Designed miniproteins, single chains, continued (5). Designs and how they scored, part 44

Each design is a single chain, and the fold is of that chain. pLDDT is the mean over its residues in the fold that is shown.

## One batch from the design tools (miniprotein)

Design m17508
Fold by ESMFold2-Fast:
Structure m17508 (fold): chain A 99 residues (1-99)
Amino acid sequence: SEIEKLLEQLKQEISQLLSSMGMPEMEKKMIETIDNILDMVKDPTTPPYLVLMQLIALNSEFFLAIQKARRDGKPIDEKTLEKTESLLDELTKKLLEQS
C-alpha cells in the first residue's frame, strides 16, 4: 500500500531527526506510535477515519516535540524537518481521501 510506504518513510525520517537532536525517548515513543498506525492500516476492519485520528495525534506530538527542542536550544536538521512535515501532510491528505 502507498500509505504503508509513506508511513515507513516517515518512521525513518522521524528516527533520523530525533536521533540527531539527542531525543531517544521521544524517538522511541513516536516510532511505537507509527508502528501502531501501520498495524491499523494493515487491519481491514479498521475504518480510515480512526487511522486519520491517530495520525493527527502523532502530528500534534511531533509539533510539540519540535517546539520543545527549539526552546531547549537543540540543533534541528531543518531539511529533515521539512521532509518529515511534507510526509505528514501527504499522509493526512491520502487518509482524508479515504475517509
Scores: mean pLDDT 85

Design m17509
Fold by ESMFold2-Fast:
Structure m17509 (fold): chain A 93 residues (1-93)
Amino acid sequence: MTKEEIAKKLEDNARKHLEEARRSTPEEARVHYGIAAAYALALKNIDPEKGQKLVDEIVAEAERMGPYADEVLRLGKELAPKIIAEIAREAAK
């Protein structure tokens, strides 16, 4: 996969989970915001400006939904290394 293809895939997955959060119950939305944040944080390692903008958007939306911003960022930070490791494995193939 090219760097551009990886960046697009990360953004598309972050956006997909952000949309799932918007149509979910508050409990389910928390998990989807966390996963979206993880993809955005992984994108930040490839495209720092675009990734940071997406993280900020996800966190701001989670804060408006309820007191989940800190939990969403924590979950995102926990999951981002796993996403980065998967990208590294795909890039090596």
Scores: mean pLDDT 79

Design m17510
Fold by ESMFold2-Fast:
Structure m17510 (fold): chain A 140 residues (1-140)
Amino acid sequence: SVAQLLAQLSDPDDEVRKQAALELGRLGVEEAVPALTEALDDPSDEVRYAALEALRRLGEAAVKAIPAITEALDDPSDEVRYAAVRTLRGLAVIDPKAALPALKKALDNPSPRVRGIVQGTIMELEMEGHTEYAQELRLA
């Protein structure tokens, strides 16, 4: 059940928390966005990664999580930083205005992989007709 998956996000076993986060994303449980956003602060980098992947899969419902996803760009794990920018890329196509400050922050990220995804996001925004937001990012 959804209630059981939400409870499992607080399980003492990080593998259980990780699987619960992934399953909530797979099932498209939009009501899980607040709980998945809290999981971005989980002590396990694997759980934080899973929460970002779940939020990416939830799409438009996860737009409200953009401030927390933006903080994940500063995560000590490079894999979590990469997942954060990939999630922001997906959300930027849905709501470019909401994602713009986060993408500007990601342009200065120390990871070349993170900066590369931002460049790909600029190209995708142009392709999708969001040319003004793409230009704003190039001038940043």
Scores: mean pLDDT 88

Design m17511
Fold by ESMFold2-Fast:
Parts: sequence; C-alpha cells; structure tokens
Structure m17511 (fold): chain A 87 residues (1-87)
Amino acid sequence: MEALEEKAERAEEAAEASTNPEAKKALREGAEDLREAAELLKDPSKAALGTGHAIRGIGLILEGALLAKKAGDEKTYKAALEALGGL
C-alpha cells in the first residue's frame, strides 16, 4: 500500500523534472494509476481492480522512462527507473 504511494510520488517528481512532454504525461498517468491502486487495495473486494491499476501504472512509468531515454532526458529516465525500484 504505502510502497505504491511512494512509487507514485517518485514518478510524479520524475515527471515534473522532465523536459519531454510525452514522458511527462506517461509518468503522471502512471503515478495516478498507482495512487488509485493503493486506494483500491485497501478493500479486499477490490483487489482485482486495484491490481489492474498497479500493473497499468507500472507499465506507464516504464513507458515514460523509455520515452525520456529516447529524447535524451537521461535524468528523467534514471528517476523513473528508481521510482520502480531501480535496475
């Protein structure tokens, strides 16, 4: 629970530091999905929905990281990977 919220916060920080609009959008959407997952996972009856949001959020943060790398924004790429737990 807490770990997903912390990952979301770090992804938002990476998005704010990004100079690439596509990477920024993906990272922000990923962070939003992780925050939604954290909230949904507080209720066991919503575990499937919460897990879906967590998977989507992680995927979007990874997409944002790769978009930043392609744009030469290595600082954002590294920050996004650190949000996911590093390499």
Scores: mean pLDDT 82

Design m17512
Fold by ESMFold2-Fast:
Structure m17512 (fold): chain A 96 residues (1-96)
Amino acid sequence: SAEVEAFLEAVRQQLEELLRQGGGRISLEQLIELAESLGYTVVRDPVTGALTVRSRLTGTAELVNRLLAAGRPLSAAEAEELLAVLGRDLERIAAE
């Protein structure tokens, strides 16, 4: 839909800006902030200290959790993958 396309374009612009500010990398802190802005709940495991996100955007949540577990800044390629997965989740929800 036009609304999904507009939202994805806004997220793309935000990711491009974060990559520009980070010299081609997005920090884990910026990824957490982005996830929270998308309505995700960020949870810290009290035993391991690991951070996870939860959302009805299940494919995106799974990818974000894998990226957080890797413990390194995101590349431009990983940011593009995140945008693609988010697009698929939004299309699925829009069809419901």
Scores: mean pLDDT 73

Design m17513
Fold by ESMFold2-Fast:
Structure m17513 (fold): chain A 75 residues (1-75)
Amino acid sequence: MKVVAAGEDPEKTVKKAEEEFGGEVTLAKNGSLAAQKAKEEGADVVVVGTNDRVERLSAEAGALQYGLELRIYEL
């Protein structure tokens, strides 16, 4: 499985995504760009590690726009 990850603590978010999905994890700068990158690279899942509501809403909007599965990790 190919996953694109983003978050306020990107290293921690990538590690959690690798542990959960066991696949290739690529890092993006934020949740919005993660959804775009996932579409460009043919990934099905976007992961965002954050406790910030604004970051969560940004990730949700991007995932919905591209028809991607979204996983949010609380940090």
Scores: mean pLDDT 77

Design m17514
Fold by ESMFold2-Fast:
Structure m17514 (fold): chain A 85 residues (1-85)
Amino acid sequence: SHMEEMLKGSIEFMAEFADNEGVVKAVKDYLITASKANPSLGRFAAEYGRELLEKLKKEGADEKKIKVMQELIEDIEKAVKEAEA
C-alpha cells in the first residue's frame, strides 16, 4: 500500500541520516504518531525496521546507527501497545 511504502521510505531515510539528531527526532515523531493512529501500520513499520536492522548489522554499520534503529523499533512497539491498551 502507499502508506506502507511511505513508512519504509521514512525508516530508510532515518537509517541514512542516523547521525542527524533532527532527522531522527522528526522521523520518530512521525512514525510514533502514525503507529498510534493505526497500530497495524505500526506493527508493519516495526517488522520492516527489524529487517533493515539485521541488514545493517550484516553490513557492519556503526554502533550508533544500530542503537538508533533499535530505539526506533522499541519506541514504535511501545506506541502500538499503548494505543491498543
Scores: mean pLDDT 86

Design m17515
Fold by ESMFold2-Fast:
Structure m17515 (fold): chain A 80 residues (1-80)
Amino acid sequence: SKMIENSIRQVRDVVFRRHPDLSEEVRERVEQILEEALKKMKEVREKHKDDPVLRLELESEIVQEAVRRIDELVREERER
């Protein structure tokens, strides 16, 4: 759904806005994580189009995992 794609876009916007000094390498890694999450969500939508509850659950888990991975990546750059 468009809402899930907007969630991924929102995560990207917030991360780069909060951390404007991220290295190019870390920024590329963030984009990779978000691209992987978006691909997984599109797969979930196609596979589970007849089960909207399961689809929303799996999409939520994908977004949560992407946010966690990005948060850890940003934290590691800032502390090392």
Scores: mean pLDDT 80

Design m17516
Fold by ESMFold2-Fast:
Structure m17516 (fold): chain A 77 residues (1-77)
Amino acid sequence: ALAIEEEEADGWRTGGTTGPVRAEEPGEGHLEAYRDGELVAEGRGLGGSAAAGQGIGDALVRSRARGEYVRVEVRVP
């Protein structure tokens, strides 16, 4: 499972993990999660289904169009 605790200039960071979570575009972006520089999960869309990437997890993604943060759960198999 992935968890996001804070935002940075490049998007969100996973709490206690070395990789950030990024959204390609607001409202309907490509979600990427990294650990130790490796891509561990990816998905599409913000505020759609609660599932992103492979399986079910939880990650907080920033939406610039709304100035809000969308919580999306992402689980790595």
Scores: mean pLDDT 38

Design m17517
Fold by ESMFold2-Fast:
Structure m17517 (fold): chain A 69 residues (1-69)
Amino acid sequence: PDAGEGALKVEEALRGGKAEAPTEEEARSVQAGVLAGGASREAADRVREIGLKNGYVSGEEVREALEAG
């Protein structure tokens, strides 16, 4: 996945309000953006799982995952 596109997807996830589960490709793009931004692989994996499980409804949840990783 394109890292620049992933960064945009990370920004959208951090805004929250996305109740629809992303496609696996979209979740992978968010994961790639997280990694490109310098976060750990654990943080990137957690952000991907948040999207695939519940969508990016809470930007706070995504931010906490990034900060905890």
Scores: mean pLDDT 70

Design m17518
Fold by ESMFold2-Fast:
Structure m17518 (fold): chain A 74 residues (1-74)
Amino acid sequence: MEKEYIEKLRKAAEEGPEAFIKTIEELKKKLGEEKTNEILKKFLMTELGVDEESAEAILETNPAEATARYVARV
């Protein structure tokens, strides 16, 4: 369920950038890059208030690093 993975990302973000990136790596191994990027897109939109077009652009260029940078703002 997407909500479960978003919650894992949120908890990892509270622990710090290193934990957040590690969680993204775990999701990629478990679900694959495409599915992980879908979850990151929803995380950016629901938790950080990023619009859909901006979230897609972030994920296409540098998913893990760009998402971690946005987490630091909120």
Scores: mean pLDDT 73

Design m17519
Fold by ESMFold2-Fast:
Structure m17519 (fold): chain A 82 residues (1-82)
Amino acid sequence: MIPALDEQEFSPEEKELIERADKIFQKIVELAKTLPPEKSEEVLEKSKELYGKFQEAVKNKDIEKLKEVVEELEKLLKEIEA
């Protein structure tokens, strides 16, 4: 849940990308709990790197970087098999 989405001067496209990224991060964290420890650690490390990129893109209102983060998150999610 991201309360700031309605409070900040984000475009509808930025809000959609932020919401989508948040949902994927939540799914990745939940799926990582079902993985072997070594694979879980790798997935969570990649997720932390993407979260850093996500925070910078949100701060800078960089739509192209938000799209990149969402695409990388979607790819990571697809690579996770329970």
Scores: mean pLDDT 76

Design m17520
Fold by ESMFold2-Fast:
Structure m17520 (fold): chain A 77 residues (1-77)
Amino acid sequence: DFAEAVRSLEDPEVRREGLIGAAARAVAETAGLDPEEAYEKIVRLLKEGKSLREAAREVGGEEGERAALEAVREVLS
């Protein structure tokens, strides 16, 4: 049921993973990286205490940060 799928997006952990995944994919496309590699690097930086914005910038530069912010905005819309 799609209503249950929508409710799962309201789960803070599921929503957080969705935002990280969307940001990592956007960074990978912008920086020419493998999506899985970008995801692993971003998750590692988040575990080190960096914000998602800082992690995206470190992995993909200014273009990566911008792409990640746009992807996050689309997920939250």
Scores: mean pLDDT 74

Design m17521
Fold by ESMFold2-Fast:
Structure m17521 (fold): chain A 80 residues (1-80)
Amino acid sequence: MVEVEITLPDGTVVKVTVPEKVTPLELVERLLEKVPDNALLTKLRELIENDENMENTILTAEEAKIRIELALENLAELSK
């Protein structure tokens, strides 16, 4: 288990503990345990669950962090 810090598009920093190798879905679910009312994370979880490639891809915790932060920025931009 490793601790990772995820910076959300609004500047909120969330710390979660995940395995050293993690799926994007698993990381998003851990973030939602800390910030359950975050609409962007909820939407990202739905998108990952509907994308078999993202759901089943095992990443390092650092790679998953970068991917999730980029995906959240993209979702925030599309919501403007």
Scores: mean pLDDT 78

Design m17522
Fold by ESMFold2-Fast:
Structure m17522 (fold): chain A 101 residues (1-101)
Amino acid sequence: TAAAREALERLLRELPPELQEAIRAALAAGADPEVLVAIAHHALETGAGLEEIDTDPLIRRGAELLTGRALSDEEIAALPGVEAQRYVAAAGRAVAEEIVA
């Protein structure tokens, strides 16, 4: 969405150069901007480097937003990749809407 792209540009300005380059490369390769917003925001909140990014909290947030329930660690581990990515995108969409509001 347009909000996701605007939010991503704002978040990228606050991230280390290494992470900025990685995220811009992913975007150029066709990665979902909403997924990238979730990852960028999480990295900024936690100070995590590229190798340290844990997507489980993002999946859990997205699942709560879309289904109204918390997933266990076991449920997250068993999720199909496409469903996990949909949850991360939902978390990123919520973040993007908050940033551009």
Scores: mean pLDDT 81

Design m17523
Fold by ESMFold2-Fast:
Formats: C-alpha cells, sequence, structure tokens
Structure m17523 (fold): chain A 84 residues (1-84)
C-alpha cells in the first residue's frame, strides 16, 4: 500500500534501523521540511510503541499513519513525493 511504501521510505531516511527512535523521527521530519519537536515525536512513540522498547517499528509507524496522526501523515505524503 501507499502507507507501507511511505513507512519504508521514512525508515530508509532514518538509516534503515530495526526501529525508529524519537530523535530519528525528528531528523527525518527535518530532512522533509516538516516541523516536528522531540516532544511530539516522543508522544507518538508513547502511543504506538506497544512493547515500550523506545523505538517505533515499521509496523507501528504504518499503524500511526493509518490512525490519522496529522504530522506523520504529512511526513508520509512528503516521503512518497520525494521517492518518485
Amino acid sequence: SAVEKAAERIMELAGRKDGLTAEELVAVAKRLGIPMTLEQAREILERYDKDGSGVLTKEELVEAIEDGDTILFSIALRALELGQ
């Protein structure tokens, strides 16, 4: 799906790690020109990091985008635009 492709692109921009930290999510947002604070990124992780590992997996990132987080939706849309 488009959401899965966006999540894969976001993970690539973060350096293809097993999970995305709050700091890595902020760094990806910055690369895409989308304003995101570290506190906003931490709030997303607290909501979607089901095991409390401190990282957001690709599957959790897909869930967060599909759940309608407005900042993650903007990041997903921009990631797809740049991944042409």
Scores: mean pLDDT 78

Design m17524
Fold by ESMFold2-Fast:
Structure m17524 (fold): chain A 64 residues (1-64)
Amino acid sequence: MSREERYLKVLDGVGKRLDVPQEVLEEYKKRVREASKLPDPEADREFSRILDELSEEAERRRRA
């Protein structure tokens, strides 16, 4: 499995768990694809940041 495929699987799992709308999830998938092209350790660092932002966005939407 490629880094991109692995990142996208994790993102899909998190998005499903957080009940994120498909439109929001698609925007984060674009960011994950770009992050997967970065050299290590920047790719993993950016991916972690993307997951944190997704979690924060989901929490914000739940409180609205």
Scores: mean pLDDT 80

Design m17525
Fold by ESMFold2-Fast:
Structure m17525 (fold): chain A 60 residues (1-60)
Amino acid sequence: SSKEKEILRLLVLSLSEQGDLFLQRRIAERNGDQERVAELDRQMEEINAQTRAQVAALRA
């Protein structure tokens, strides 16, 4: 269905956006910057939460 296709697109975009944050997190982890790691984890969870909300809205 069109909803299933849109859900797939949202998931792919979410993963792409998190790619850059994942690389930044690995650099921060190697530098022992725990505050930066925590902040990047929050940003990634924020993207995941937004994607989940959009998917839920499409399923309603």
Scores: mean pLDDT 85

Design m17526
Fold by ESMFold2-Fast:
Structure m17526 (fold): chain A 85 residues (1-85)
Amino acid sequence: SEIEALIAAAVAHAEEAGRALAAGDEEAAARHDEEALAHLARAKELGMSDKELLRATALAQAAAARALGDEEGAALMLAKARELE
């Protein structure tokens, strides 16, 4: 669905933000975070529920944490996303 594609794009941007932050590029990280939030906002406009938004946000945070090298933070966010299924 269009919502699923937007969530996938948000997760991809969050992952890029984490990679940029790991490289010390705070401006690139901020831009990718803005793109991730814009995609999630668009998905919400298209009818994504608050529960689905919380799950998508947790998935995005997990991707960013993993890209940053924070394996423990990534595991915690993945567990949170699973609880929201």
Scores: mean pLDDT 89

Design m17527
Fold by ESMFold2-Fast:
Structure m17527 (fold): chain A 97 residues (1-97)
Amino acid sequence: EKIEEDYKKVMEDSLKRMEEALKRAQEALDRGDLPEAHRAIAEYYTALSDYYSALGIYKRETVGLAEAQKYFELGGKYLKLSQEHRRLADELERRRA
């Protein structure tokens, strides 16, 4: 199905971005680069938000809005976490300057 294929691609791309972001976060933590670690974690949460948003749209189209709602709520939660980690990265970088 074309709709399923389109959402599957967004979800697969998001999972790849999450894996790359977690690797960057671990590498940053290993060298003590806290601002970069927080930026990488923010990227992870942005990708996770995109994943749940795409899944929510897919569930809305295939099952219904009630089933989709929990995925949209997860997407919003992870977007908020992403914003907080970006804020922490910026604050830590200002302290180094």
Scores: mean pLDDT 85

Design m17528
Fold by ESMFold2-Fast:
Structure m17528 (fold): chain A 94 residues (1-94)
Amino acid sequence: DLVERIRELLEQAVENMFTDPEAALKASEELESMAPEVAKLDPESQEQVRELTLEAQARLVSRLAELPEEEARRLLREGRLDELNAAIEAVRAR
């Protein structure tokens, strides 16, 4: 199941980002290589992949910006990238 493989790779990318950057990068590269196959999925499966990706991004951004995951997910869904970037920079400046 392609959706299950994507879930596994997203989990590996998130969990390894701060502990094993090489493993996180490898998982991200594999996810990128799967984009043509994702495009061939039915609309329901494509929506599942979009939601899984959003959750993974929210988990990463939550850690980088020191925001609750729910807030990070909301900002990502609304495309408020400037606000997310400002929060990340504020954490880096501490």
Scores: mean pLDDT 80

Design m17529
Fold by ESMFold2-Fast:
Structure m17529 (fold): chain A 62 residues (1-62)
Amino acid sequence: MASPLTVVRVAKRLMDAGMSNETASLAATAAGHAPSPEEAREVLLSYGVPEEVADELAELVG
């Protein structure tokens, strides 16, 4: 599981990529609860995050 600081960083990156604050916070929190980078990536993709961005951010939460 990612630290709260990592979740905040992921949420800010998603908002910078054009997601709303609400959706970005939900996606970042869900990905932060993932036990592995692979599962975090799948969670981000399920929220509509582009594959390139999801791959980048999965490394931060895993």
Scores: mean pLDDT 79

Design m17530
Fold by ESMFold2-Fast:
Structure m17530 (fold): chain A 65 residues (1-65)
Amino acid sequence: ITQLLSQAKGYFLLGLRYLGLGDYSMAYEYYAKAYDLVAEAYRKRGDEESAAEAQRLAEEYRKKA
């Protein structure tokens, strides 16, 4: 769980970096990857509602990329 959240943080930071460079497509792709990992961490905790919300956010960012 902690490892998944650390990886998600790394992807959020990469997304912010691409956002700063004006590469919105890459920023959204990394945000989607980050939310996928957050959803997996919530599922491993048994928090299905939070996992579903994180997965929905991942799909929204993936669609925008």
Scores: mean pLDDT 80

Design m17531
Fold by ESMFold2-Fast:
Structure m17531 (fold): chain A 79 residues (1-79)
Amino acid sequence: MAQEIVDNLSSSDLRAIGRVLEAEGNLEAAKHVYKAAEDKDREKQIEHLKKAEEEMKKNNGPSLETLARVIRLGRKESA
């Protein structure tokens, strides 16, 4: 899950996810996603995303996998 997100998303995509979480009021999950975007170290990105996922579960928010899929499809630009 978190490894798939790191593999599929760039730092800018992770920041987009962070902004979505922030807008949803899940500031703790947003912070972890922003840390993943800033770190650029793959293992640290995965750890940060795991922490974000835990915070999202606590707040019953959207899943990281769902957000990653939406961001990826948006970049595809398939009409």
Scores: mean pLDDT 71

Design m17532
Fold by ESMFold2-Fast:
Structure m17532 (fold): chain A 87 residues (1-87)
Amino acid sequence: SFEEELEKLIKGGEEAIAAAKAANDAATTRTYFLIFSSEVIRLLEKHNAPQEVIDEIRELRARGLTADAAGTLELMRELIRLLKKLK
């Protein structure tokens, strides 16, 4: 179900944040964020989520392309906050 896939994705994102913090490297953190945000967009498109939500996440993903490690971690946290609002 959407709810089960959403909860799994949130957990995966939280684990990715922990791994990125442990790596303490901007390129690695960016890679985790780009993978996570792409999986989020795919899930939302699969379940016909509102376009405005998908667009907001695409904007966060675009910001991640130029962010430093700390900025990318904050973008990942913001994405998880957005996903938790979709319950």
Scores: mean pLDDT 86

Design m17533
Fold by ESMFold2-Fast:
Structure m17533 (fold): chain A 91 residues (1-91)
Amino acid sequence: MGVVEGLRWHIENEDYDTAIALLRLLRDLSREEHPELARLADEGIQLVRELSEKPSEELKEKIFQLLEEMRPGVEELERRMTERERELQLR
């Protein structure tokens, strides 16, 4: 299961704490190399917190749209992590 699919699953199952934890991890991993993804992750944290306090189908759809906007950044982050693993093998 991909990161975006995992986030959707946690939100659908009302596991908001795990969704927020995953968004925080994405933010921290992307902060320096993909600041746009870090910004979207911060927005996602705020929206998921709002959803946990006041459930709304409209808000949930807005969050899912934001997760799709994050998808290219998540793929870029995964690419960068793969490149770093290769560099570690070159000494």
Scores: mean pLDDT 79

Design m17534
Fold by ESMFold2-Fast:
Structure m17534 (fold): chain A 103 residues (1-103)
Amino acid sequence: MSSLEELLKRAQQILEQLKNAVPNENADVAVQIGRAIRLIGLVEDVRIAKEKGDVEAVIKSVEEIVREAEELLNSDDLGSIARKAAIKALEEAIKVLEELLKE
């Protein structure tokens, strides 16, 4: 598999794990909001890089989304807010990677 196909597979695996994760109801709301803001920023970075045709920057920002989502999945911060933000960010990242693989 190409490194791009490997990144897509990893993103899909993390997304499935997040969808199956039970949210931590004791997770700090302010920490979750901070994590969500960072994920939203990374999705915006992907969008800007894609608009500019900067494939390397797209891949880098997607790798950061996957890393942030994986860190959340393995943390006590995975409450409902953080989980929804991570799922949405990974869905957008997966969509962009699939579009790149078609070109």
Scores: mean pLDDT 86

Design m17535
Fold by ESMFold2-Fast:
Structure m17535 (fold): chain A 90 residues (1-90)
Amino acid sequence: AAPRRLSDAEIAALAERVRLAVLQHAVDSGDLEAARRAARTAADVIVGRLAEEDRERARAALEAAIDAALAEAAATPPEELRARVEAALA
């Protein structure tokens, strides 16, 4: 059976979960390159499970979320970044 089509809101929710996962990985590892590689691998798996018609839109949203999360992690002191991740996951 073909996968279910996702709404724009569902794609945005996936992107937000990926963004938070990148920030969490950056906090836990202190390695932005490792966080980027892990996130790109996860994005490939996520996109591959979606309906073909949603793949381009989802990939663009996930790549934008990964880039935004890495920029935030690079610009934010580690203790402040940890506090932001903890607040977002509460």
Scores: mean pLDDT 86

Design m17536
Fold by ESMFold2-Fast:
Structure m17536 (fold): chain A 85 residues (1-85)
Amino acid sequence: MFTPEQAAALAAQLRADLAALDAELEKFLPTLPEEKREEVRALLEEVRAAAREAIARAEAGDLEGFQRALLELLAAQARAGAVVA
């Protein structure tokens, strides 16, 4: 199971990944058809919300909540990937 140190390190990585993702999405979303653009935006907001929840739980020292939030994040990423692919 996650240690507090592992959770903190993963939360820091997630924060960096969210910043990088936001920059790439501004370039990528306009290349999609309008119908897919709305669907992808909704799924990406779900991914962002799940990532922020994971970061918040890690920072609070809630390791059980952090693990649950990571599973939700993976599920959200899988849904987003299925629509784009």
Scores: mean pLDDT 77

Design m17537
Fold by ESMFold2-Fast:
Structure m17537 (fold): chain A 87 residues (1-87)
Amino acid sequence: KEKEKLLEAIRLATEKLKIEKENQELLLEAAESALKFGIEKAIEAVENTVRALLEKGELTEEQAEQLLKYLDEIREKGPEKVIEELK
């Protein structure tokens, strides 16, 4: 359940930030691939992907900063609380 909620929180955050569909997919794929190692590893994988996409100019600094903030909130409060805030 928590793993599914992490993916939903990331999807909602990327949608709210109007991140391009291809980049949303890359961020979700990074999370899914790392989830077998746990939620913390999935969050780290998404953070690394955010930084890589920012370096390539695929994300604005504002999009990257706000998405990293949402990932920190997921780490602190859990994904369910962040989903509630994003609705």
Scores: mean pLDDT 85

Design m17538
Fold by ESMFold2-Fast:
Structure m17538 (fold): chain A 82 residues (1-82)
Amino acid sequence: MEEGEKLIKEGEKLIEEGKRKIKEGEEILKKGLELLKSGKESAEKATGRVLLGLGYIVEGELLIKRGEKLIEEGKKLLEEAK
């Protein structure tokens, strides 16, 4: 039972981290696109921000997927132990 609870907690933590990274990535991406559109920054630097934001979003999505899998495994262990 304890192992299932641990997996659920680890999965929830990864989902929280993933959601945070997606939110940060979306903000970075939005800022990069605004800078690219306004011309207030070099196209190279603005593009770098866009790529950074996209990278954060992808990392966040992978963390959420991993977290969801851990929660599923943890729930299965708890259900089988009961």
Scores: mean pLDDT 83

Design m17539
Fold by ESMFold2-Fast:
Structure m17539 (fold): chain A 94 residues (1-94)
Amino acid sequence: SVIDQVQQGFDRLRQTGQDLIDVARGLPDRDTVIRQAQDLISQSGSLLSQTRVLYRQDSTLGQQVGQQALTTIDQNTQILSDRRRRLQQLLDDS
């Protein structure tokens, strides 16, 4: 179902965000990176919750919102993954 797809996408995003947070914890200016990662996790979690509520009320609307949520979650996952990779590379080069 679209709910299962959004859940799986969110789980991947949450793990990617946690990986970024873990890398950032060693930095003196970590708070901004951690906050940004947590904000994207929170936003994407809200999209999952909204999809579940809307699907219960109207399965057609829930399907449409779920597809939009998947796109946003995939974009947010890419942002988190790219930031983690760049930050890890900077730490490895230090």
Scores: mean pLDDT 86

Design m17540
Fold by ESMFold2-Fast:
Structure m17540 (fold): chain A 85 residues (1-85)
Amino acid sequence: SALEGLKKSLEAAKKALEAGIELPVPSEEVREEIEKAIKAYEEGNLKEAVKYVEKAVKLLAELENLSEEDIKAAKEFLEKAKKEV
């Protein structure tokens, strides 16, 4: 499911940060939204975690860091995850 995929991604990002690995994100603002998503996930607030990931995807789209195909795929994935929370 989309939500299970999101949980696995957030868990992987959390483990990377705990290991001192920097997230490969193109801007501080994107990094802040991803860190907020991880914190919400750790607190069991999946609805807030999805919202922060949506903000990160929107910022990546505005920075032209994602292709139109990747933006569409990410939005469709997040809409499915939102329906599962």
Scores: mean pLDDT 77

Design m17541
Fold by ESMFold2-Fast:
Structure m17541 (fold): chain A 99 residues (1-99)
Amino acid sequence: DPLLEEIIRKAEEYDKKYRETKSWLDLAKAAVYYFLAVKARGLTSEDEDPLLDKALKYYLKLFIEYSVTKNPVLEKALKIIRTVNDDYEKQIKEIEELK
């Protein structure tokens, strides 16, 4: 699936950037892309998949950092995650527009 491959590639790209920059923006984009990839693959909490592990770890970090900082970009990322649906192309655009 070319779209799923693109979503995973974007998640890994922002994951790498976040490890280098420690930027809230890179954390937000990595977390949302990993969550979108999990949804697109149809994974649940009962599945044993490295992608699910990455999504959970980044989601938890996003939530913890937001609870402490109240940073607006982290808040926007959490809203995208809570409203995720099957319109993946629209959600990719929303993620890329995070500032």
Scores: mean pLDDT 81

